# Ledger of designs, part 69: designed miniproteins, single chains, continued (2)

Each design is a single chain, and the fold is of that chain. pLDDT is the mean over its residues in the fold that is shown.

## One batch from the design tools (miniprotein)

Design m6536
Fold by ESMFold2-Fast:
Structure m6536 (fold): chain A 64 residues (1-64)
Amino acid sequence: SAAEKAEEAEAARGTIAHARGLAARPEQRRTGVLAARAAARRARDVGNDEVAAEAEAEAARLEA
């Protein structure tokens, strides 16, 4: 449903924000990258390609 898709998108954005927070600490950067990748995979599984692309871009940015 549209409501479920919106809830999943909000959860994914929360995970992306959490990943950024982790990556701000050098020792947690890898954990942050993995969290962002997990968010991208989950977004794809529910068919939210836009949010999946956003999470992948964040993971790539954190790895750079």
Scores: mean pLDDT 80

Design m6537
Fold by ESMFold2-Fast:
Formats: structure tokens, sequence, C-alpha cells
Structure m6537 (fold): chain A 72 residues (1-72)
């Protein structure tokens, strides 16, 4: 859940990652809607934006993922 990731990033003090996680969640929802509508080109563009955000925040994402796994 992108909102859970965003909240956890905020708790860890990474506001930049929190904003990126929320944006990624929004883009993923739009990509799902595009795929459901048969707009594969739009879905691809949205997924490429998500991949870009994840790459920019890869190291921070790893730290948050470890924290989330530890909280299970």
Amino acid sequence: DAEELARRAEELGDLELAEAAREAGRLLREAEAALAAGDEARARELLEEVARLLEEHREALEKVAEALEAER
C-alpha cells in the first residue's frame, strides 16, 4: 500500500520518499484505470514514471521496506 509506505517514510523522517510514494500510488491507480480501458500506451507511460520515481529513491525505499518488514 503506497499510503502505508508514505506514512512509514514520514515516521522515518524521509518526507521526500513519502511524497514519492504517494505520487507512485496515484500513478499506479491511473495505470490500472488505463489498462482497464484498453489504453496500453497510457498505462506504459504511467508505469515508466513509477519506475523513474522508484529508481530515484531506490536506497531510501530499501530502508523503508526493511522497517515495514520488521514491523510485521
Scores: mean pLDDT 76

Design m6539
Fold by ESMFold2-Fast:
Structure m6539 (fold): chain A 86 residues (1-86)
Amino acid sequence: STLEELEKALENKKIGEAIRLAVELMKKGETPPSSLISKLAELLGVSPATVRKILRESVAEGKEKGLSSDQTAILALTKLGKKRFA
């Protein structure tokens, strides 16, 4: 399942893969579990609230622009990188 793949990506510190899988879940109308968002936030050096906000905004923007899941994940990674460096 996508959730099992997301958990495994986070265990292996595959940040890009984890964000792609989280985007796929959200595009299906599912919410990633708070525990997995917290793990992703630790790996990124940002707050869990920042991760949730950026994922939500990136999925919304991706839908408006007709972006693929991969393109939406790149958008989310770019926004998260900016937050880490302020």
Scores: mean pLDDT 83

Design m6540
Fold by ESMFold2-Fast:
Structure m6540 (fold): chain A 80 residues (1-80)
Amino acid sequence: SMEEIIEELEKAKGKSREEFLQTLDRIYRRALAELDREGALEFARIVSEAVDMLNAGASTEEVAEFLIERLKELEERRKA
């Protein structure tokens, strides 16, 4: 579920960049199984932006917070 994905991101905040990227790969695959085509495309854009932030030197904590906020917004739009 999206709640489980968010929980995994919360747990990833204090981890290394490599472990965080592994977490992003796992959550992306799980989200693709739960989202429709439109939601999957929006999720892919969010993940792409998160990877760009990491490459620009953002901390794993900053990127996790960004992802959690965007995923909560995506889930709210999906339920509406």
Scores: mean pLDDT 80

Design m6541
Fold by ESMFold2-Fast:
Structure m6541 (fold): chain A 55 residues (1-55)
Amino acid sequence: MEKELKELAEEYGVSVSEIKKLVKKLEDIGFSSEEAIKLLKKISKEELLRILKEL
């Protein structure tokens, strides 16, 4: 999991802590950690940055 969070952070140009916040918010909505990471991998960088701005 940690390696996957780091890879997503590097891909989108954000911090690992920001990716962890997104995963946590998705878990709070009812996704598992694995489902949250899988969902984040499917969205575009632009969409990810919009979601981060709302947090």
Scores: mean pLDDT 75

Design m6542
Fold by ESMFold2-Fast:
Structure m6542 (fold): chain A 94 residues (1-94)
Amino acid sequence: MEEAEKLLEKGRQALKDGNYPEAARYFEKAIELSKDKDPLLAAEAYFNLGRAYEMLGDREKAIEAYQKALDLATGWETAPLAVEAAVRLAILRR
């Protein structure tokens, strides 16, 4: 979990720095480490992966990532993430 959390943080920093390809790679690695162990972290990683793909102009990958974030965001802790992912999906599907 600590390794996945560190990758998620590195990905967020890469997003802030405008390094969207590097951000996507960090989020993909965070997902690989967390998918079967930490659905909350996986949901956050998928949401941020969707943001990275949106900034890269990869609409289809962004839609897939936001949909995965919604599928995993079933608890109270992820409610704000679920709302934002749903809004992003509505915009991208227009």
Scores: mean pLDDT 83

Design m6543
Fold by ESMFold2-Fast:
Structure m6543 (fold): chain A 79 residues (1-79)
Amino acid sequence: DVWAALGTAGRILLLLAEEGPLTVKEIAERLGVSQSTASRAVDALERAGLVAKEKVGKSTLYSLTPEGRALLDTIVAGL
């Protein structure tokens, strides 16, 4: 299963491809991880240019970048 093989960061990319944009809280709830785990993983993905953040009112939403989508497609095709 691609989901099981991806680890936390890869699961975030897949989740954002399926349901994004999402907040860190929504990502944590959907993956069954702590908000601190989700926040650290999302911060790493943002620094890598694989996700982007946007402030919408009081919420910060994260979405998959074109670079993140290309990487996810490559990983999924290779598994």
Scores: mean pLDDT 81

Design m6544
Fold by ESMFold2-Fast:
Structure m6544 (fold): chain A 64 residues (1-64)
Amino acid sequence: MELSPLEKALKLIGEILRLIGEEFDLELRLKKGEISEEEYEKKIEEIKEKKKKLMEELKSVKPS
């Protein structure tokens, strides 16, 4: 209990935005042939799971 609800929301939004950025980066890497489709699918799955958890936390701290 160190952060205000606004600060918690901003941190969670920042983390979600970072994960969205990672998704775009992975798509670009796949298109460039820097990673395999299998590796892309595994990493994108992990990112989706992390985003889902962060979105749930964001809902919990969101004002009415």
Scores: mean pLDDT 78

Design m6545
Fold by ESMFold2-Fast:
Structure m6545 (fold): chain A 86 residues (1-86)
Amino acid sequence: HMTAREVALALLGSFGDSIYSTDPNAKIESKGLSFVEALVEALKRAVDEGRITVEEALAMIRHSIEVLPEEQRGPLLALEDELRAR
């Protein structure tokens, strides 16, 4: 099965491709939010399945929010709060 590093790279790669290949105008907000929600579910699943640690997930969330507009950060920030509370 995938290592924690491979999971992290696959999640970040897929997310980056989805964001950067999309027209940023009217569509990126909705599409970016959908991708952020998918990333949140993928990260929660990876942590719950023991594929990555909470600390690794928090690091990936921070890297993701650095490249996202403020309006798209909500679901990742909520996940960060949930993981920190664990």
Scores: mean pLDDT 63

Design m6546
Fold by ESMFold2-Fast:
Structure m6546 (fold): chain A 59 residues (1-59)
Amino acid sequence: SMRDLLLAIAGKDLGVSPATVERVLRAVERGEISYAEAAERLGVSVSAFRSLLEAVRKA
């Protein structure tokens, strides 16, 4: 799916597994972690994380 492709690309660019990217995204969607914590876990800015989340939601 387009979602799976986006997760694979993001994981490769960030040096983490696609499963790690999806787990972080789901944790934010469930209110378990903040945007700042999610960005820290993926090694990106909050703005970059917000853009990734929006792209995945639209896929």
Scores: mean pLDDT 82

Design m6548
Fold by ESMFold2-Fast:
Structure m6548 (fold): chain A 87 residues (1-87)
Amino acid sequence: ALSDSQRMIRGNRIIRQQVRVMSRTHSQQTVQQMGGIMLRGVQMYMDGHSRSQVRTQVGQQMDQRGFSQDVRQRTLDMVDRVLDVMD
């Protein structure tokens, strides 16, 4: 089984990889906001929140910042992938 430290290292690594991919098609400001929202989701998951609760919070943060439905969905898909590699 993975330790909490190992889970965080894996999650952070995947977030950094996803941020690099998004930086090719989005502004630096947009990418930084998406990365911050994903990291907050990972922290919530580590604190014992369910994947469903994490997805809800990420979606709400994306909506509050006025992101498009496409960017919102891509961010949620990225969060799912990050959480998968942490388990």
Scores: mean pLDDT 82

Design m6549
Fold by ESMFold2-Fast:
Parts: C-alpha cells; structure tokens; sequence
Structure m6549 (fold): chain A 68 residues (1-68)
C-alpha cells in the first residue's frame, strides 16, 4: 500500500541518519518510532499527502539530531 511505502521510506531515513550520528540502538529505535508516529498522524488525522508527511518527518529527524 501507499502508506506502507511511505513508512518504509521514513523508517529507512531515520535509521540511516541515526547510524550516521552514532546513536545507540535504543536511541535509533526511539527516533524511528517518533518519525513513524508523525507520518501516521499526518496522513490519518491531518489528511497530509505522502510527500508532505515525508518532508515533515525529515524536518523532525534533523531537529532531533541537532538537539543531541
């Protein structure tokens, strides 16, 4: 499904960025969960497009890493 593809892309992005930043497995799982929750909320509750949800997830991931 479209949603599954979006979630897979966002999960991969978050995992890649977490690995580049040297995060622990626990921190990586937390970041992936945050990104997935944001995408699910945006698509299911805010009627966002897949492209908008992915863009918002990228901003979230970057902001999270900058806050460490």
Amino acid sequence: SELEKVLEEVERLAEERAEEAGLSEEEKRALVALARDLVLDAIENENASPEEAIADAKVLVDSYLESL
Scores: mean pLDDT 83

Design m6550
Fold by ESMFold2-Fast:
Formats: sequence, structure tokens, C-alpha cells
Structure m6550 (fold): chain A 55 residues (1-55)
Amino acid sequence: VEEILKVVDEIVQKAIDKGIKLNGEEAQKIVDEALKSGDVKKLKEELEKLLKEAE
């Protein structure tokens, strides 16, 4: 859980720094899936992909 929150905070901070508006509903689905599976690597990859798609 702590590692998942750290990844989320890191991606959110990157979005703020770049002025990117993330889709909160899509981001929440990615986080929910990571909480169920425990797959932090997939969480990071999916959130970074969402960040790039929002550019």
C-alpha cells in the first residue's frame, strides 16, 4: 500500500509540474487494480502511459 501511494504521488507531482490534467476516473481504476493485484510495476507503467496520453 505504501509503495503504491508513493508511485501515485510521484506521477501526480509530475502531472502538476507539467501542467497536465489527468483523467481522475481512469487513474482511480488503475490504482484500484494495483491495490487488488499488488502489482506496483504495472501500476507505474499504466500511470506513466496515462500521463503521456494526457500530454
Scores: mean pLDDT 75

Design m6551
Fold by ESMFold2-Fast:
Structure m6551 (fold): chain A 97 residues (1-97)
Amino acid sequence: SALLAAGQAALAAGNYSAAISNFNKAIALNGKNNASALNNLGVAYLNLGKYDEAISAYSQAIALNPSNASAYYNLGLAYDGLGENDKAASAYTKAIQ
């Protein structure tokens, strides 16, 4: 969708708030069935230091695509941001499977 493309462009430009707005609109229109949009939403939240929101988005992406190594790696980064080192280590281990 045009909203997904706009979200991706905003993310690439470092406009994380614009990325979040566009991805949330795309998800609302197309349902939460797009693992890529959910992973990218997580990346935008991670870059803003919104670790709980990032974890929620990555967990939803993983539920739709359990083989998403990128989402597991990024989940580890979000847990590291919260100081949850054991959860981060577990997520990183799953990223290399």
Scores: mean pLDDT 85

Design m6552
Fold by ESMFold2-Fast:
Structure m6552 (fold): chain A 69 residues (1-69)
Amino acid sequence: SLDEQRRQIQLGLEHAKKAIEYAKQGDVEKAKEHLKEAQEHFRRAAELGGGEGPEVVAEEAQELIKKAE
């Protein structure tokens, strides 16, 4: 459902933000754990969306992931 897709997007964004914060603190292991969780949530959202929603989500996820790396 669209609601479940949005929930997965929000969880992915929260984990991506945590990954960035841990990376800034030098905690590379925790940063990688949260980055992996973010990627899994974004993948789930893409599987649920099928249509136009996943493309915008992928762009937002990509930018946050790039900032965490």
Scores: mean pLDDT 72

Design m6553
Fold by ESMFold2-Fast:
Structure m6553 (fold): chain A 67 residues (1-67)
Amino acid sequence: MLISKEQVERAVVRLHLEGRVTPEQANRFGRLLRTLPELLSEAQVREAALAAGFSEEVAEALLRLLR
């Protein structure tokens, strides 16, 4: 399944409002998303989340929000 950047950005905002992501992690994730195509695989989203400093638990929660 392909995921739009808009869907990913909305899910990260939700995780930030829930206190699961810091502003620094959200900013780093946004910068990584800018280097990726407009349609993303789950693997690309997971890799970007982990590279941004999200825990594996938070990365999996992000992927669940996108399904």
Scores: mean pLDDT 83

Design m6554
Fold by ESMFold2-Fast:
Structure m6554 (fold): chain A 95 residues (1-95)
Amino acid sequence: MSFRAIYVTYKWILENPFVAATALPLDPAARHIAFGVDAYKQKDYETAIEHFTKAYQLATTPEFQAIALLGLGDAYEKLGDYEKAREYYEKAESL
């Protein structure tokens, strides 16, 4: 699967977090991705970072790791930490 496909999947999850949670297997990484996206949409970027960090740690597939890293990048960018955002986007690209 290409990184572009993972990025498109991440954007779809960002738009449809609850639908994504029901379409994917309910595992701890997928659950934390859903919670992180919900927090991000509520502009609670600190809580989003906590959940995306847990999702990354619990993820057993490169796809879930990349999605969690994209979420971390977006959350840090919203907090104005552009250096951290870039770091996480580059890590996601490398998967």
Scores: mean pLDDT 76

Design m6555
Fold by ESMFold2-Fast:
Structure m6555 (fold): chain A 68 residues (1-68)
Amino acid sequence: DDALLRALDAAIEAAKAQGGEVVSGTVHDGVLRIHVRSADPEKARQSAIDAARAAAPGLRVEVHATPA
């Protein structure tokens, strides 16, 4: 779906901007779940979720971040 792809692409670019990377993205029950790895997990997580929500308002998005 267009909204889902826009949200995922936005999250990938936001994570890269924070020196991180998207490890996985899955969709279950209408929720996009994204896993990000970064040296600053909290900042990368917040940046990715904000970008995804801006790109696809109304899509349910969850971001999990782990240290790199």
Scores: mean pLDDT 82

Design m6556
Fold by ESMFold2-Fast:
Structure m6556 (fold): chain A 69 residues (1-69)
Amino acid sequence: SDAELKEKTEELLEEAERLGVRVVVEKGNYDAAREAGKLMKEAEELVKQGKYEEALETAERAVRLLREV
């Protein structure tokens, strides 16, 4: 459902925020944190537009980017 997609997107955005802090503090990788931050903002905007499936995919991409560093 759209409600479940929205909830999952919000969970992934919270995970991405935590990973972004870790990437800066532990790896000094500000570029990865910046790029993930852009994806997180895109996902938030997609949620506001009711595009929950696209928002989920965008949030998943942010988490993956941060896990690769």
Scores: mean pLDDT 88

Design m6557
Fold by ESMFold2-Fast:
Structure m6557 (fold): chain A 79 residues (1-79)
Amino acid sequence: MNEEEDKELIEARKNKDFEKVGKLYLDFWRKLLAEKYGIKPELVDKLIERIEQKMRESGGKPLTDEEILEIAKEVEKEA
């Protein structure tokens, strides 16, 4: 839960373990993306890969939340 994740982050900051702080932030964002776009956490890496591919095809243009949601649905169907 958020409280437990926040506690681990605070403790890592106190210990000046910046490598662990970075990892905890990445894990937090992965969970947040999974929740926001309604996909399983194990599919988040595949979603990120498809987003990067789509951005390359669009010349590096940022994707809208609507475009990301459609990619998430496609990833879930392929799983």
Scores: mean pLDDT 70

Design m6558
Fold by ESMFold2-Fast:
Structure m6558 (fold): chain A 57 residues (1-57)
Amino acid sequence: PVLSEEEKRERAIEAARRELALPNPDRTVLLSIARELEKLGEHELARELRERAATLP
């Protein structure tokens, strides 16, 4: 629970990359990670996740 801002950002980015690498990622999970990335200032990656989520059922 005592993660630095840098560690939080790294973990969020890693989670995003893993979810995007799945053949059928979960829309809700992508949107959840995107919101976390947005809070951490990772706007480009958050946008990428939201765009990917928009193409999923």
Scores: mean pLDDT 81

Design m6559
Fold by ESMFold2-Fast:
Structure m6559 (fold): chain A 60 residues (1-60)
Amino acid sequence: MKKVLEVILTYLDEEKVHLEIYINGEKVFDGVLTKDEALEKIEKIKKEYEIDELKITIKV
């Protein structure tokens, strides 16, 4: 089966984002992180789950 990673980033301020991560429609992460922590979390999940497609939505 094709694995789709959906990432929703909502910018709260200059340093913090609300990050939501979904894999095939299942929520695997929901939390407030720094921008650097959010990017690290996304990369870790991409590697662990061997993702085929990435969809990113950015909200300001």
Scores: mean pLDDT 81

Design m6560
Fold by ESMFold2-Fast:
Structure m6560 (fold): chain A 92 residues (1-92)
Amino acid sequence: MAKELAENAKRGIEAVDETIEWIKKQEKEGKLEKKLAEELIKALEKAKELFEKALEAAEEGNAEEAKRLIEEAVRLLHEAILKLKEELEKAL
């Protein structure tokens, strides 16, 4: 229901923010290239924008649009995390 979709969107925003902060820490510690960190952060910011739009849609009672936006945001978040994992594994 719309309340659950709103809660899912909020958790998605929190997950993106935590991932961005973690990426910034890895870049600061020299474990991640600056240009790659900036590229991943931009992708994560797009995912966050989709979660924010999903939250707005859920609060407006548009459950179908909220679900669609959450699914798109989760896809982008997963793609960014997978690329981050692959690049970190190459650095080791």
Scores: mean pLDDT 82

Design m6561
Fold by ESMFold2-Fast:
Structure m6561 (fold): chain A 88 residues (1-88)
Amino acid sequence: FLTKPRDLVEEGKKYFEEGKYEEAVELYQLAIAFDPEDAEAWLNLGEAYFKLGKYEKAIEYYEKAIELGSGEIKERAEKNLEEAKKAK
């Protein structure tokens, strides 16, 4: 019935690693619905959209991860944001 947002992020990562980016997006979106301040979930959502070639969406979600994140998550989001802008 109730699941933890972190468990959804971990499940999404598994789908992402298997190349199932659309399924990963669904899990990351659900995680964000339960915890909209989870910077890692926003970062992972951006990475999944990037893999789907949806660079505009990836940029939006990376910017969210930068706003909410710190340390490694923020650094990864900043690098990914630069790559997504270049991919346009």
Scores: mean pLDDT 84

Design m6562
Fold by ESMFold2-Fast:
Structure m6562 (fold): chain A 85 residues (1-85)
Amino acid sequence: MITLIIGDDGNVLIESTDKETLEKIIKLIKEKYPKAKITQVSDDIYMIEGLSKEEGIKLAEEIAKKLGMELKKEKLNSGTKFTLS
């Protein structure tokens, strides 16, 4: 399971306990958005800055499609949560 939280400012939090999947996602982000600032918060959590809200949403959809995962979307007060399973 992967969780993405996209803030209305475009900042993205990515969480997964699957380290290999998380590393693949981070590599994809580095290749697609080389200007983005990627910060590892913990072994399971990365913060990504420098995307627009629209880019963050497209990123969540692209990850789900590339990994063949089901995408669940949930609205938050200040952003959108995506759960990939």
Scores: mean pLDDT 83

Design m6563
Fold by ESMFold2-Fast:
Parts: structure tokens; sequence; C-alpha cells
Structure m6563 (fold): chain A 81 residues (1-81)
């Protein structure tokens, strides 16, 4: 599924990008791409939950904080649409 492909990409970025700000930029790009492709809000939420759980399990605290910030901003933007 496309959700699984985006999740795999997010996990790889979390494991390879050491700069938290750069990671945040890539997360935003992925979430905005999902929105542009017309993926249902439920699929976007599923990706956010799964990515959050991955970052928490891997104890990537700084990336988890940045991910939460970016995801919240995208969800608030979608709420206004």
Amino acid sequence: SMVEEYLEKLKELADTIKDVEEFGKKVREILEEMVKEGLPIGDILELIVEAHNYLKEKEKEEQLKEFGKVASEILEELKKR
C-alpha cells in the first residue's frame, strides 16, 4: 500500500538523517506529498501513528518531538481545508 511505502521511507529517513531540522523538512515533504496525491485523512493519520510508534520504540526522542510538531502543523492545515 502507499501508506506502507511512505512509512518505510519515513523510517529510513529517521535512521539516516542525523540533523533534526533536516529530518523535519523531509517529514513535511512526505506528509504534503500524501495530501497532494489525495490520500484519505484516515491513511495520513495511520501513517502518523505508525511513524510515532516507530520513533518512540527506537528511543529517537529529538526526532519524535520534531515529528510531532510537523505532523500537528499538517493536521491543523488539513482541518482548515
Scores: mean pLDDT 85

Design m6564
Fold by ESMFold2-Fast:
Structure m6564 (fold): chain A 87 residues (1-87)
Amino acid sequence: MKISPLSEEQKKKLLEAIKLGNEYVPKELVPWFIALALRAIGSSNPEARTLLIEALIKAAELAKEGKSPEEVLEAIKPLVDEAVKIE
């Protein structure tokens, strides 16, 4: 079975999410955000990878809106938990 690496589209979305996250995500959440991004890169499951990238984008957008770290984490928790469950 040929395990495809991240597609160009997934790489673009992931890099964009990381860039936005580093710009808007609170400093205290940045290590957590980077760890989640690394997990997305390392995922061999396309569904889990998509959920992790969606979680990163949502976290960055909520941080951009000025949501607290707690609000950001609660909002993305379902996506992260589903990705972990699928892996």
Scores: mean pLDDT 74

Design m6565
Fold by ESMFold2-Fast:
Structure m6565 (fold): chain A 70 residues (1-70)
Amino acid sequence: GPFSEEELEEMRRAARELVERAREALEKGDLKKAFHSALAAMILAGMAGDEEAYKEAKEVLEEVDKAEKE
């Protein structure tokens, strides 16, 4: 693939950290930060093949969409 094993591991770590940051931002009502962090997490998780982080990031994006409709 286009990435080394080390780069993929870094992407997985970054994706998981971004999911945590997105959840924290969502809890605080910072919808912009939650959206940007979750979107970045989803992209990195997708590139690195981290299905769990991808699903968690997608869930945060869905929660942001619901919150913006309130």
Scores: mean pLDDT 85

Design m6566
Fold by ESMFold2-Fast:
Structure m6566 (fold): chain A 73 residues (1-73)
Amino acid sequence: ATPELSEEMLELFKEMQKKVEEAMKIMFEKNASDEELLAFLGKVEEIVKKMLEEPEKAEELYEEFLKLLEEAQ
């Protein structure tokens, strides 16, 4: 059926987007520059793309994503 995205992947992406927005807010409060925020977003986007290409590794990639959020805090 239609798209290749499963409901589980959509739920993960929604949660990831919310966490990214919260992390960006924390980074901004810690006086992060626009360039630092863009670099962080770029790394997040690479992980999301890999999750789409290799759903078998989705949990492993999600753990890597959570580490990026912890580093940003």
Scores: mean pLDDT 77

Design m6567
Fold by ESMFold2-Fast:
Structure m6567 (fold): chain A 57 residues (1-57)
Amino acid sequence: EAARAAEEVAKELKPSADLTAEVLNEVMEKFSPLEEYLEPEEIYKKARELARKLLEE
């Protein structure tokens, strides 16, 4: 879910491949471990928010 959220935001904003990879890794690092403890929908929502902040303003 976290990876999917980050990929969807990157697809919309079309950043450089390097930036996309770094953001994807950071989002996965923060939220993948939490997928065992939190609802998938909540992970997706938070991961998308973080990816957006890292790729946008």
Scores: mean pLDDT 70

Design m6568
Fold by ESMFold2-Fast:
Structure m6568 (fold): chain A 95 residues (1-95)
Amino acid sequence: EKEFELDLLRGVAVLTLAVLKVSIEKYSKFSKEDIEKINELIDGVEAALDARDFDTARAKLKELKEFMEKNPQATEEDLKLVDNALKIVDEMEKL
């Protein structure tokens, strides 16, 4: 059950970040270079979650949030997706 809950929460985190990727690529006014950096950080979070390295996942999500907060093209909705992913990682670590 604990392993099932961990896999479920990982799935929700990955889906949350996939929504962010779609938002950034289709609806944002970010530069190509900024989109590439955001995608690199998201891919790093997913790799860390696959390795069950919650410290690295959290560090990369915080770096993503700080990068986006400095960009005037980031929406409040985009930042909420990153905050939701951080909360999911915290819940995964508690399991």
Scores: mean pLDDT 84

Design m6569
Fold by ESMFold2-Fast:
Structure m6569 (fold): chain A 73 residues (1-73)
Amino acid sequence: SRAEELLEEVRRNRAALEEASTDESLHPFLRELARRLLAALELPREEQLEVARRLLEEAPARLRELREELAAA
C-alpha cells in the first residue's frame, strides 16, 4: 500500500529526516513534517499506518517537497 511504502521510505531515510527536522534553512512546515514522520515510527504498527494514510491524504504536496529536499542533500 502507499502507506506501507511511505513508512519504508521513512525508515530508509531516518538519518536524513532527523537532520531535516532541525534544519533551520528548511521551511517550518517541512521540519514539522519530518518530525511527524519520525514520531510515527515510535507508534504501534496499526497507528503508524493510520498516520501515513492521513499524511498522504492531507499533505501530499508537503511530502513531495520534503522528498525533493532529501534528494538534494
Scores: mean pLDDT 84

Design m6570
Fold by ESMFold2-Fast:
Structure m6570 (fold): chain A 57 residues (1-57)
Amino acid sequence: DEIKKLLEEIKELMLQFNENPTVEIVEKIIELLKKLPKSSEVEEAIERLKEFKKLIK
């Protein structure tokens, strides 16, 4: 299941992000989230990460 694999990869990256928040990790998470079906939760997560990325530049 492609979606299940994407969710697992996102989860791994979220754990890495929590330990060491870098622009590269945030960008990779956003890229994977964009591959998921559109939902309010996904869109909110993408916007939040985009906002955070600007702050940590």
Scores: mean pLDDT 79

Design m6571
Fold by ESMFold2-Fast:
Structure m6571 (fold): chain A 80 residues (1-80)
Amino acid sequence: ASPEMKIIGLALRFIGALLEGNKEEATRDAKALVETVKSLPNPTEEDIRLLENLAKQAREAGFTDAAKILEDGINELKKK
């Protein structure tokens, strides 16, 4: 699959994990999302915005570990 389709697939899995209350899967999917976006040659503002929206949803749902992984990844992406 293209990197873009991989990011979409991981985002959908992450949302599913939030809806199911599966904190372990949400944490794994958050790590995979950050690593995939960081592996892109030119991460876009849309990629960063997606991670920001997912981090907010995770934080509001009480998925603290997953939210922190996304937030830390966003901070690293914004420094480049």
Scores: mean pLDDT 85

